Designed miniproteins, single chains. Designs and how they scored, part 103

Each design is a single chain, and the fold is of that chain. pLDDT is the mean over its residues in the fold that is shown.

## One batch from the design tools (miniprotein)

Design m3569
Fold by ESMFold2-Fast:
Structure m3569 (fold): chain A 80 residues (1-80)
Amino acid sequence: MKKEEADKLIEKALEAARAGDYKEAVKLYTKALDLDPEHPDAADTLAALETMALKAGDEKTAEEAAKRLRELVERLQKER
């Protein structure tokens, strides 16, 4: 259930990003990651969130997304 909700939010975030609504894209990506932080596309979603936050002028959200992405990548590499 949570994965399906996160999938829908990611789709809406992609639509918002394509429309140039970077603030809405940031909101939707953040909500998707909060619903399913272990999503298979979490790394790609965090990278997209960082990019959209930078385009929206939200430096704090971009920095948090970059930190979360680094921590996720380090965790995945450490497990292998």
Scores: mean pLDDT 80

Design m3570
Fold by ESMFold2-Fast:
Structure m3570 (fold): chain A 74 residues (1-74)
Amino acid sequence: SPLDEEKEKALKRIEEIRKRILEEAENNGPLSPREQTILLAVALANESEIYLRKKLNEDIPQSIYDQIKAMEER
């Protein structure tokens, strides 16, 4: 289904974020495995909400973009 294709694209983006988090943990001091899991869970939740709101033609709250930016700046 079209939803399955979009889900696969979102999972690929999340995998790239995961790899970046792991590389930064090795270079900048260790994020615990639990902290890495929490950050990935937050990224998945934000991506899922953006996807759902776009499919429903709804506005995406600025707070979602602020959370994504905060994760990218780590």
Scores: mean pLDDT 66

Design m3571
Fold by ESMFold2-Fast:
Structure m3571 (fold): chain A 82 residues (1-82)
Amino acid sequence: VKAPPSPATLALEEGRRLVEEGASVDEVGDLLASTPGIRPETARRAAEVIARSVRENNPSLYSGAGLLLMSDNTLEEPYVPK
């Protein structure tokens, strides 16, 4: 069964695109921190990992950033029913 992408997944993909376009870690961190359920400290760490993944061309680091975002989102569970 296919589910729509989570807000954390969409923010992670957007953050990676921004780094590839030359955005700063702070800009990516702000984007991630604006996502419900993601702690500012986790957003900052994830942004740094995304930037390193892009600079080093190492996709395994990107997976680590995704895990950090998913962990925070699971703990906070900010989703509300429509």
Scores: mean pLDDT 67

Design m3572
Fold by ESMFold2-Fast:
Parts: sequence; structure tokens; C-alpha cells
Structure m3572 (fold): chain A 56 residues (1-56)
Amino acid sequence: AAVTIPAGATVTVLHTTATETYVRLADGTVVKIPGSLGVAVGATVTLTQTLTGTVV
């Protein structure tokens, strides 16, 4: 299912590929986002803009 993650949400980066980034939300939900967040795997980051992805 498609999920919108609002700006200001805190996520943990689990894995990055050339085309996708996998993040874990505060509730434990894993979401696949198109593109790169520009942060290291294992980093916890506060989003500066709204992102849309797909629940894994």
C-alpha cells in the first residue's frame, strides 16, 4: 500500500540501492521510497520534506 510520510517524521535508514531507500518508521513499519535520502545506512533522520513510498 502507498504511504505518505510527513515532513518532521523521524525514520531509520535500513538499506539503500541505486533506485530505492528502505526506511523504518517510529511504529516499526518498513517503507520503500524511490530514490536516495543522502544519509548513511543505520542513521536516524528527521525528514525535511514529505515523502511517499510503499509499505514492505
Scores: mean pLDDT 79

Design m3573
Fold by ESMFold2-Fast:
Structure m3573 (fold): chain A 92 residues (1-92)
Amino acid sequence: SEELFEELTKKAEEIAEKYKKLIDEGRSVEELLKELEEEIEKIKKEIDDELEAKLEIAALESGLMAALLEHPKVSEEEREEVVKRIGEKSKK
């Protein structure tokens, strides 16, 4: 599924650019993580197709992670915390 991977990568990149702008505007890592959790809950309630919901959640999580790992305002300690927190939630 090279096409599916390519589409997910493009969506994640668009989401990453959005989150990078929010960090530039002064949004905290904690605020972005709360927004991620709220958006995931909304996706689960509003999207009836389980596969479509999972793909949108994966793109959203990947995009936020990319923004946080690449943004110079985010510390290495904050990046480690984010990776752990997202990883724990994806197991539940």
Scores: mean pLDDT 76

Design m3574
Fold by ESMFold2-Fast:
Structure m3574 (fold): chain A 93 residues (1-93)
Amino acid sequence: KELEELIERVKKILKELEPDKEIKEERARALAATAYALRLIGAYLDGRLAKKNNAEVDTSDLSELERKALELGYNEDDEGFLELLKEVLEKFK
């Protein structure tokens, strides 16, 4: 899963920076959650701007969740986007 891959990447970076310290699972998950939330917010805002400007957005390099966030932004579905964020953040706990 993309979320698990991000958590593992954060753990590897933390271990490289602090090799003599125990990697705290909660810390790694919190950092991964923040990074991923920012990516989803970015995709959502890109969708909002595309709708306003009647522009196309290249989604070929986006993950499934990022594409969903962009679609919610394009449809101006703020409530749906907040529910998506809550669901994704729960998976990091």
Scores: mean pLDDT 78

Design m3575
Fold by ESMFold2-Fast:
Structure m3575 (fold): chain A 54 residues (1-54)
Amino acid sequence: SVLSPQQQKDVDESFELMAESVKKLAVRNGVISEAEAKSLSLSEQVALLKERAA
C-alpha cells in the first residue's frame, strides 16, 4: 500500500527517532555494541534485543 507524501515523511521520521532510542537503550544495557547499532536496521535491532536480552 502507498502512503501520502506527508504520511510517509511522518512515518520515516518516527522510525528514525525510534531507531535512535532503541540503539541508545541497547548500547546502554550492553546488549548491542555501538558498531552493531550503526550497521543494523531498527527491526534487526529489536530482534537482537529480544534474543540477547532474554
Scores: mean pLDDT 70

Design m3576
Fold by ESMFold2-Fast:
Structure m3576 (fold): chain A 53 residues (1-53)
Amino acid sequence: SMMEEERIKALTDTIVRLMSMMRPEEMADPAATEEFREEALKRSRELIRSIRA
């Protein structure tokens, strides 16, 4: 659903933002940041869908 996808994106953005604050050196590389974002998106999707099942 649209609402579920929006929540997944919001959670993913929050995780990436927090990681950038905690590990700025690791997140300074755009390629590494993008790989982390993809992984965070996958985990966020799994978590939100499991809670709502």
Scores: mean pLDDT 78

Design m3577
Fold by ESMFold2-Fast:
Structure m3577 (fold): chain A 55 residues (1-55)
Amino acid sequence: GVILEVAAHDLGLSKEQLLEIARRRAEGTSLRELGEEYGLSEKQVSGAIEAVELS
């Protein structure tokens, strides 16, 4: 939805990358590890996951 598209644009990522971040978090990857891998802060990773959950 629009929320996922806005979050992807704001973070400089694709919607597919946001979905992958949410999936990896669900599988046990830490917010820190995801932030380091995608060049995001832990707050930005948390926001990305929330955008996926709201979509």
Scores: mean pLDDT 81

Design m3578
Fold by ESMFold2-Fast:
Structure m3578 (fold): chain A 82 residues (1-82)
Amino acid sequence: SARAEALLEELRRAAEEYLKYKKEVEKNPTIENINRMIGAALRAIGLLFQAGVMARRGELSEEQVEEARKLGEEAGIDASGL
């Protein structure tokens, strides 16, 4: 569905931002960089909860569930329960 595709697109962006800011923190561990990294992780957590709800309603394909799980792991979140 378009809603599932939009959710996964937002989750991809959150995971990409997390990885970007994690690298910035590794180079320069400022409070600002840490806050950006945490912010991206929190967005990914919220999106993963939405993905879990959609998966339980049968609104995500098996491939979409697997992608959401992998994106969650990239954002440092245990998504194995999806």
Scores: mean pLDDT 84

Design m3579
Fold by ESMFold2-Fast:
Structure m3579 (fold): chain A 93 residues (1-93)
Amino acid sequence: NPVEEIRQRVEELLRLGAITPEQKEELLRAIEAMVKAGASDEELEEVLELLDRILDLARAGASREQILAMVQGLIDYLKVLAENSASANAAEK
């Protein structure tokens, strides 16, 4: 289940101190919005790949500022994907 795997990676980022609780909540809300809008498994796998890259950098000791910037970029990207998925589903039913 890609959604559950995404949740596990977000929890790991929080456990490592790489993200704030607020960023965790915003990330999970963006993921739920994508799923509700009918995001494909392919789109969810892209999110997993991005989270894995962020996790690898956090584990390698990347600065908190770098990780926070990457996570904010991901949150913004997810918001765009949710908007696009909602628009596509509205057009096709």
Scores: mean pLDDT 78

Design m3580
Fold by ESMFold2-Fast:
Structure m3580 (fold): chain A 74 residues (1-74)
Amino acid sequence: SIEELEKEYEEIEKELLRLLGQLDDAARQAALARAGEISRRFHEAVKAGDLEAMREELERMRELLREVRAQAAA
């Protein structure tokens, strides 16, 4: 459902924001810019009621989170 996808998105976003503090300034700014684009597209999909588009953007956010985790661990 839309509500379940929104909740999952919020949880991933909060985790991402927590990890951003462990990155250098350049990596943090790049991650924030990408997260902002994904967030914009996700909310456009929510407004359109497009569950498939919402899932695509959720997967993009998960991919970004994985990249940020790798950078934070380095």
Scores: mean pLDDT 86

Design m3581
Fold by ESMFold2-Fast:
Structure m3581 (fold): chain A 76 residues (1-76)
Amino acid sequence: SLELEIDEALGLMLLSLGKQLAAKGDLEGALEAYRKAVELLSKVDPTPKEGLRALAEVLRALGRDEEAAEYAALAE
């Protein structure tokens, strides 16, 4: 479906954006990009592991350990 294809493409683009933001030290920007990426990718893959792991890593870097642990568990 067109919506599924758009959601997957946008989700992958947001994953790439999040990685670029994290590399620059923009952890809050990376967090928002990864959250949206996981939301969109979850429509095509019930366990978008790359996005969930990236989200867990950035949350841990921000000191949000409880949320990080939840997303890390989902990625396994």
Scores: mean pLDDT 86

Design m3582
Fold by ESMFold2-Fast:
Structure m3582 (fold): chain A 70 residues (1-70)
Amino acid sequence: RTVSTEPVKPSPTIPQHLLDAARRLKLSQEQFDRASLLLAARPDATAAEVARYAGLSRAKAREFIAAYRA
């Protein structure tokens, strides 16, 4: 369980604008992670799917999707 030194390849590199969007939309880390994971697995996911999966409103899901795809 202990790792000595292993620079995590930040494949899930979070651009500042996504962090700004998440904070502006008041997303929790869990909501942000879930929305990002869903969009990574299903890029054409609807705002309703993202909202339901991440536990946020459709409006926030739409804004987050727009930021994610920007």
Scores: mean pLDDT 73

Design m3583
Fold by ESMFold2-Fast:
Structure m3583 (fold): chain A 64 residues (1-64)
Amino acid sequence: SKAEMEKAIKELLGIIQEALKEGKEVKIEVEKLDEEHARVTVTVGDEVYEFVVPKEVADFLLSY
């Protein structure tokens, strides 16, 4: 749903922002699932987070 996607985007961006604020190295990997969605894997040290987001959000993260 739209609300679930918005929550995933907010959580994803929050994790990246907090990690960068703490001086941690962030690795971002993107896997295309379909024409509208991508799986984004964020690695912060020993922690791995996985999110399904709109392709436009994943494309934005790769250009950042």
Scores: mean pLDDT 80

Design m3584
Fold by ESMFold2-Fast:
Structure m3584 (fold): chain A 89 residues (1-89)
Amino acid sequence: SLKDEAIEYLKKAIELLRSLPNLTPEQEEALRYVGKALQALEEGNFDEAIEYLEKAIEHLKKLPNLTPEQQKAIDYLEKARELVKKIKE
C-alpha cells in the first residue's frame, strides 16, 4: 500500500540519518520531525504527517554543506511526502 511504502521511506531516512557520525542540531531536529511523521502516518493522520515531513525537509535543507547521504535522506522524505499526498487523493 502507499502507506506502507511511505513508512518504509521514513524508516530508510531515519536509519540513514542515525548512521551519520556527527549529528548537527538541524539533523537532530529533522530526525525528531521524521519520528513524529512516522507516528502520524501509523495513526492515519495524513495531514499531520505531511506537516511534519515538510518541517523535517526544511531543517535538512538548512544544512550549509549537504553530503550525498544527507541529500539521499531528503530524497526519501520527499518520496514519502508524495506517497502520503496520493493517499489523500
Scores: mean pLDDT 85

Design m3585
Fold by ESMFold2-Fast:
Structure m3585 (fold): chain A 104 residues (1-104)
Amino acid sequence: DKIKELMNKAIEYLQELAELLRRLGYDETAEKIVELINKAKQAIDSGNYKEAIELLSEALVLAADAFARAVYEGKITPEEAKRFRELIEKAGDYINEIKKLLEE
């Protein structure tokens, strides 16, 4: 199942983003991202791929917003910022690919 495989890849990148946010002291945001991932996994298991993608998209927005704050507050090194940006782009690419498949 291509959609399920792509969703699992998006989840892997979002989990890494949550862990990086936790290391930077954004524990509340990291916990919210993990809660959204867990809800998305339940939606995937029930075959509700549209709900799953909406939840994963919300998690990505939370991660991107927290990243922007970390940059603004000077809590992130240039190397960490590069890794964060890479993870956001990868998660977003998988989410967009899934959205296109669900529109067909």
Scores: mean pLDDT 88

Design m3586
Fold by ESMFold2-Fast:
Structure m3586 (fold): chain A 97 residues (1-97)
Amino acid sequence: SLEEEGLKAFAKFLVENPEGDGKTFWSKFSIFVANNPAIRAFLEAHREKLLPGLIAFKLWVLSNDKVKAEDFLAFIRRYAGDELTERIEKAIEEVKK
């Protein structure tokens, strides 16, 4: 499905962007979302769970010089819960193969 394709694309983004300054990290993520319909489908499918975490992460990341993909996952876990976060983490492990 397009949602599953989006999950894999998001996992690939996190693997390819493990660390960086917050403004650059958020800029790369924003461009990635804008250019990838599959990631938009994934985000829309989980909008109610993900949106609060994305807003909180955006506000936090823009004020931090050093951020990690693990920080993004921590915000997702806090707002969207363990099940969705573990699904993303499993996709990250599959991408690393």
Scores: mean pLDDT 88

Design m3587
Fold by ESMFold2-Fast:
Structure m3587 (fold): chain A 100 residues (1-100)
Amino acid sequence: KREELLRKAAEEVKRAYEIARKEAEKTGSLEARAVAVAAEQSYLLTEMALKDQRLLPQAVEGTRAAYRIAKEAAEKTGSKELKEAAELLKRAYELLEEAL
């Protein structure tokens, strides 16, 4: 169950990263770039937590921070892509909290 939640969270974070990265490449937006960087860090932490469950609190905090950055970026820019990335990061954060 815990591993299943972590794998689902990693998939959601990876999708958020890909969306934000493509948006940053398409628009040159600093906000989209910030979301992509934050999502990438969250993905790495979640992958590490899959190998070592003791790192789960770090994955939770990293994903929460990435969600906050994405939410603010989406609100500031009105980007539908960044709003989608924020929703994916929120879902990932909730899955990681459930696994904690």
Scores: mean pLDDT 89

Design m3588
Fold by ESMFold2-Fast:
Structure m3588 (fold): chain A 74 residues (1-74)
Amino acid sequence: SEKEELIRRAQEELGRLVAEAFADPSLTWEERVARVVEGAKELNERLKKEGYDDIEITVEVRADGTLDYRIEVK
């Protein structure tokens, strides 16, 4: 479906943002997290402009220090 395709593309774009943030050796962990969080906010705003306000992108730092990100439909 169109919505499933859009979610898949958003996952790919979010994955690229994470990869780019972690590819820069000059960034601290906190700066990498900040870039991913900001990118996720921009993706959410774009989805809302396209009429998909029921799609939510969430970024969380796990207890083991790894970064988790999710795309959910309300």
Scores: mean pLDDT 76

Design m3589
Fold by ESMFold2-Fast:
Structure m3589 (fold): chain A 90 residues (1-90)
Amino acid sequence: MSAEEALREAIEALRYAKRLVERGDLELAARAAQQIADLLEQSSKILGVPGFLKAAEYARKAAEAARRGDGEEALRYLEEAIRVLEETLK
């Protein structure tokens, strides 16, 4: 799998988690964000893309915020994760 393909897939997964938060499905959003964080961390080790580790940290913070019922904070962290990956894509 190319680094570009991995980046696009991660961005779409983060957008999905953002939509879950927007709908108020915070428990599902927390699980999705944690899974995405784990995948980004693994991809950072395999592909060496510098943005993946930073995006993983933001996705983990989003999962923690969603678990606490803080949808606004979860959205901010998901937006930051998406921004980091979009900057990495170009």
Scores: mean pLDDT 84

Design m3590
Fold by ESMFold2-Fast:
Parts: C-alpha cells; sequence; structure tokens
Structure m3590 (fold): chain A 91 residues (1-91)
C-alpha cells in the first residue's frame, strides 16, 4: 500500500515529521507562540496530504494521530487546546 506512496505524499509526510519534532522541542521549552505556529503549519501540510488521494489521506491520519498523542502527553491545557483546534481544522 504505502510502499507505492507518491513522491509528493512522501515529501509532505517528511515535512510533517520535522514539524512534529520541532513541536516537541517547543512544548519542552514552553514556547507557546512557537507551538501555535508549528501546529498551524502542520495542519496546512496535513490538509495538503489529504488532497493527494488515499495514500495522502492515510499519511495525514498518521500525522494527526501523532499530533494528538504529543498534545495528550504534554499535560499543558494550552498545548492541548492549540492541537485540538488544528485537528478539527484537518478533520
Amino acid sequence: MLRTMSEETKKLFDEANKLLSELIKAIDAKDFARVEELTRKLAEIMKEMAKLGEDGKFAADIALSLLAMIASVSKDERVREIADRAIREVE
């Protein structure tokens, strides 16, 4: 299935993974402005992936699940609120 993923889907998924890594760093630093910026950009990339067909939508769902997991373990209500807004925008 995903072994035949398009180069476009792979590129966007790689970008999403980079943003998720930066998001974890921003949460650890308690830089909520950066958390909001990175989360907005991640939502944009997930929406773009979802438009690339079934493999893109599946990749977007994975990224969305990772975002939800990161937010849930942060224990900070502001981080969870920011992530929830982005998830709702993509879904």
Scores: mean pLDDT 78

Design m3591
Fold by ESMFold2-Fast:
Structure m3591 (fold): chain A 72 residues (1-72)
Amino acid sequence: MDPALGRAADIVRRAYEKAPREKLLEMARTLVEDPEAGLKKIAEMAGVDYSELTPEEKEALLRLARDILEEE
């Protein structure tokens, strides 16, 4: 597994586990309207520092977050 993809997957999983369904849907809508703002919300819910993420991790996070949030 790509280290960036692995970290992104863990971040999205943590956010999904901690957030109630209503918050997950709100994050999904934010991600569609403003991907950067949506990614920051997901990172914050997961308890990680968004500013420490590499560009590759941010891109992987965006793709994985859309996949997981759409399943709801």
Scores: mean pLDDT 72

Design m3592
Fold by ESMFold2-Fast:
Structure m3592 (fold): chain A 74 residues (1-74)
Amino acid sequence: SLEEVIKALIDEAEKLGDTAAAKELREQSASIKSVTEALNVAYRVAKKIPDKDKRNSLMLKISELGVEYARSQL
C-alpha cells in the first residue's frame, strides 16, 4: 500500500541516521498521492544526501520498493 511504502522509506532514512532526509520525507508525505510519487519524492530527497553510502543505501531501498510495486501491478 501507499502508506507501507512511505513508512518503509522513512524507516530506511531513520535507520541510516539521516534525520534531515527522514524529516523531509515526513513533511512531503501528506502531499503524496501514489506509490510512484512516493518513490520520485524519495529519490529527490536521496540525491541531496551528502554522504555517499547513506545516499546509495536509500537509493537501493527506493529501487527495491519500486520493483516490488511493479510486480504487484502485473
Scores: mean pLDDT 86

Design m3593
Fold by ESMFold2-Fast:
Structure m3593 (fold): chain A 68 residues (1-68)
Amino acid sequence: MSEEEIRALLNEIGRALHEGDLARAKELLAQLHEAGKLSEAEYQEAVAALDAGDYDRVERILVRAYLR
């Protein structure tokens, strides 16, 4: 998965979170995890945050995962 594809997925996750589309957000998180771009721990934390309705936490997890 390219860095441009990752950026596109992150933007789509942000849109899904803004719209409250949990199913779409989970699908996109699973794609990042499958591509090795989220660790198991980061993926589980993000899914837990989604289930809790804490969308700001999901965004912070993704930002932290992609800070280099």
Scores: mean pLDDT 79

Design m3594
Fold by ESMFold2-Fast:
Structure m3594 (fold): chain A 99 residues (1-99)
Amino acid sequence: ESEELRKKGEELLKEAEERLEEGDVEGALKLLLEVTKIAFKLIDLGDYEGARELLERLEELIERIEELLEREGATLEQDILLGVVQLQLGVLKLVLSKK
């Protein structure tokens, strides 16, 4: 079960990176939000290492999106989605810091 979730998270991260390269920032952010849900499921299963691996890659992609939106300008939908993903990252960091 945790191996399937790790693989799904990795697939979604790769798809998010591809969407970002295509300029589909909203699509990338929606995929990253799905990755945060997978990271929480990994935590529920006790796979803290898998969750940390996804968190590290999520942070890298979010930093890239932040830089892009600072240069290009953000739509309201992109700002809202980014804020939601950032909130989920903060919660993931807090939970994993106690494990």
Scores: mean pLDDT 87

Design m3595
Fold by ESMFold2-Fast:
Structure m3595 (fold): chain A 89 residues (1-89)
Amino acid sequence: DMDGLLDTLREVMEENNLPDDIINELLDLLRTLLEQGKSIHDILAELSRKLKEELSKLGYSEEEINAIIGEISSRLGGLYGDILRKEQQ
C-alpha cells in the first residue's frame, strides 16, 4: 500500500514540524523508490541520507536528526512488515 507508506512519512515529518519543501521532497523520493521496486532497506537508507543532508543544512542537531530518522524507520518498517505478513497469510 503505497498511499499508507506516503501518509505515514508525511505524518512523522509534520509531527516534527519539518518545512513543507523538505516534506514534499522526501515524499517524492519515497514515491520514486517505491515505483522502482526498491527494498525497504534501500528506501530507509536513501530517506535517512536525504534527511541528514537537508536537516543538517537547516541547523538541526545530530540528536534531533537521529530521532526523526529512528521514528520514520520504525513506523515505515513496521507498516511494511505488516503488509508482508498479510500477503503471506
Scores: mean pLDDT 80

Design m3596
Fold by ESMFold2-Fast:
Structure m3596 (fold): chain A 85 residues (1-85)
Amino acid sequence: MVEELMKEIDELGKRIGQLHEEYQRKVKEGAKKEELEKILQEIIKVLEEARKLAEKLKPYNPEGAENLLKEIDKGIEHYRELVKK
């Protein structure tokens, strides 16, 4: 159970990394605002999924879950601010 949660969180983290890489590449290519916003919204969606899994981690590792939630919340805030520009 815990190992499955940690594996899912790790896979979501890899997806976020790939999407962030795509976002940076598209910015360098001069992609339109609408394309950039689509990628940013997908990153936010994956972060929200990761947040739900981190909440489920609390009964097994409260300290680790709280630290992960803080990182995820900062990430969501960061990408939401990028969408506004």
Scores: mean pLDDT 85

Design m3597
Fold by ESMFold2-Fast:
Structure m3597 (fold): chain A 82 residues (1-82)
Amino acid sequence: SAAEKAAQAAAHKRRLEISLRLAEKEVEMVKLLHDMGLFKELRSLGPEEIAEYMKKFDDPKSKKIAELAEEIVRLREELLKG
């Protein structure tokens, strides 16, 4: 039906928008990790573990990485739920 097609199109558009935001945040986090020399050390960790690790430090870059990691977790949860 037209209503089912509209609902599917809306859901697909929402997933693409969340996926784009997720990719942008992941790129920003990876760039900051490389800048800090931490990429190799932390590359095997999920964003939850990266956030927990970076919260141990109080410098602006570490705080920004923790914030980005927490936002990545939230966006991944949004993709899983809708």
Scores: mean pLDDT 87

Design m3598
Fold by ESMFold2-Fast:
Structure m3598 (fold): chain A 59 residues (1-59)
Amino acid sequence: SRAFGLALAARDLGLSVAQVERLVRLYREDREAGERFARELGLSPAQARGIVEAVEALS
C-alpha cells in the first residue's frame, strides 16, 4: 500500500518515486528539511503536506 501511494503521488506530480519517498521521510524526521525539499521540487507547503498525508493514509 505504501509503495502504491508513492507511485500514485509520483505519477500525478511528474516526480520520481524516489523523490516522493524522500519527501515523506524528511517530513517525518525533520519538517523544516521536508518543507525545503518540497520547495526544491516546486511544491507549495499545502501540496507537500497533502502528498505526505495521502501517502501515509495509504500505508
Scores: mean pLDDT 78

Design m3599
Fold by ESMFold2-Fast:
Structure m3599 (fold): chain A 54 residues (1-54)
Amino acid sequence: GSKAGLDDFASLYRYLARQARELYSKLGKLEDGEAAVQTLEEQAAYFEQAKEQL
């Protein structure tokens, strides 16, 4: 149901956060990427919390 979709979005944003951190690390710009990575991790947490509130 709807909870499965929210779990998929949470997993997607966790994956994107990991990929963004790896990319910024390879570019030697990890500090520049911190805000972007944190935003993606916050989106993952949002979908996890939304799933629990259903």
Scores: mean pLDDT 78

Design m3600
Fold by ESMFold2-Fast:
Structure m3600 (fold): chain A 71 residues (1-71)
Amino acid sequence: MLVGSVILGLSMTEEQAKAVGEATRRALEEAGITATEVRIRTKSTDNGAEEAKRLLEQIARGGERLRELRS
């Protein structure tokens, strides 16, 4: 079980931050890790859609890697 917070410092909108947080949580759950808390901290409310997309791709890759390690 994963205990603690996952913090991503991104310049993006709150909606994008929620999407990244949910993607991270789902990736951890799929890997068999139950996160007690997932928090996304934004450095700004400015629109960083391109960076948010990149981070979502990184999270997806991380989830696959974690799933392999847990399998």
Scores: mean pLDDT 58

Design m3601
Fold by ESMFold2-Fast:
Structure m3601 (fold): chain A 92 residues (1-92)
Amino acid sequence: SYEDFREKVLKETREGLAEIEQQFPDKEDQKEAVIEFAREKIKEVIKEGLDLGLPIENIFGLRGDVLDEVELFLRSKGFSESEIQEALLEST
């Protein structure tokens, strides 16, 4: 279902962000790793969502959910709003 896929996407996104935080002690390196992770995660979500026959609106909603988690992560690391906005654009 959409709800099951959304739960999986959120869980995997949060786990990926936690792994990046553990792997990289420097916040700038964390930002670069998060941008790369988000690009691949969004690509995966679009492909798997289409394969599951999800409506395009639901797939774009899940892309938004991934970007929201990235925004929260970067904000928690003390990045400015302009740095967060630039990182979100680079993640798409």
Scores: mean pLDDT 89

Design m3602
Fold by ESMFold2-Fast:
Order: structure tokens, then C-alpha cells, then sequence
Structure m3602 (fold): chain A 64 residues (1-64)
């Protein structure tokens, strides 16, 4: 699930917003609201530092 969103984003088949929405939903489903919120905060930090692809890859690894 999570890896598919990342791969589709990297292939240009999915926007960043769509990938973030899908990964956020998977995180909430798997870990619950508080942990998903913490993961989204970490994504925002990594995106500012390293860009959206690196941030989405890190988020995907944490969800898997």
C-alpha cells in the first residue's frame, strides 16, 4: 500500500498531494491518529530539508 504511492509519485503517475493523502490514510489505519500526526510532522520537516521525494521515501519506510 504505502510503497505503491511512493512508486507512483516517482513515476509521475501521482501528485505529491495525492501520495501524501494516501500515505497519511495508511498511517492512521496502521498506527492511529497520534502516531500518524507525528509521521506527518516528520514528513514536513524532511520535505523542507531534502525535498518531497526524499521525504516521501522516509515516510514510506516508517509506515512499512
Amino acid sequence: KAREALERFKAGEMSEAQAVTQLGSVAQEKFGHDEATALMQEYARLKAEQGPEAALEALTKKIE
Scores: mean pLDDT 81

Design m3603
Fold by ESMFold2-Fast:
Structure m3603 (fold): chain A 108 residues (1-108)
Amino acid sequence: RDRLIALLQERIAIIQQIIDLIDSDSEADKKKRSDLVKKATALDNQIAAELKALGIPIPEEVRQLVLQATAYDILAIASTDEDEQKALLKQSYQLLLQAYQLLLAHVQ
């Protein structure tokens, strides 16, 4: 469980960093956000493996928050307005933040 808790804490910190970078149009911040997204994907694979190894089911509330976050991400990709795209991405990552915080509380 301690490894899973540490992975979830690191994943939450990455989500917070991505949210802080969404409004930035600098090339350096865009690269940093891209690198954080790649790191997040690697952590998600490790978190999934730990949940499976420990036999911990993902709570339905967490699943619903992830599905809502995914819907906002798709809407952001479909948007042709930059300000709308940024707003939708913020909503997506805020829902994802809530999902991982709830999952962390569940495994503590």
Scores: mean pLDDT 88

Design m3604
Fold by ESMFold2-Fast:
Formats: C-alpha cells, sequence, structure tokens
Structure m3604 (fold): chain A 57 residues (1-57)
C-alpha cells in the first residue's frame, strides 16, 4: 500500500489499484519512475517517522 501510494504521487494521474499493479509489472515503467519514486518514498517515511514520534512523545 505504501509503495502504491508513492507511485500514485509520482504519476500525478488518477489510476486504480489494478492499473497501478499492471504498470508495476513492467520493468521499463519501474525504471522510469525509480528516481521520483525514491523521493516520494523518502517523503512518506519522513511523515511516518514524524507521526510515530508525536505518538510516543
Amino acid sequence: DEVFEAVREVLEFPVTDEQLERLMQSPLFVASIAPKLSEEVAKKLAELVKSELLQKL
């Protein structure tokens, strides 16, 4: 789910889970989004860590 959300943010287009799953089966598609995906994943992880820190502190 987290990876699919990051890919949706990178695509900047409305896609369904089914469409996204099929796109992720393409190695060329994955290679083309890898740089943007890593940036989006980093942002999602930062938000998760911030939320978890707030919950524990």
Scores: mean pLDDT 65

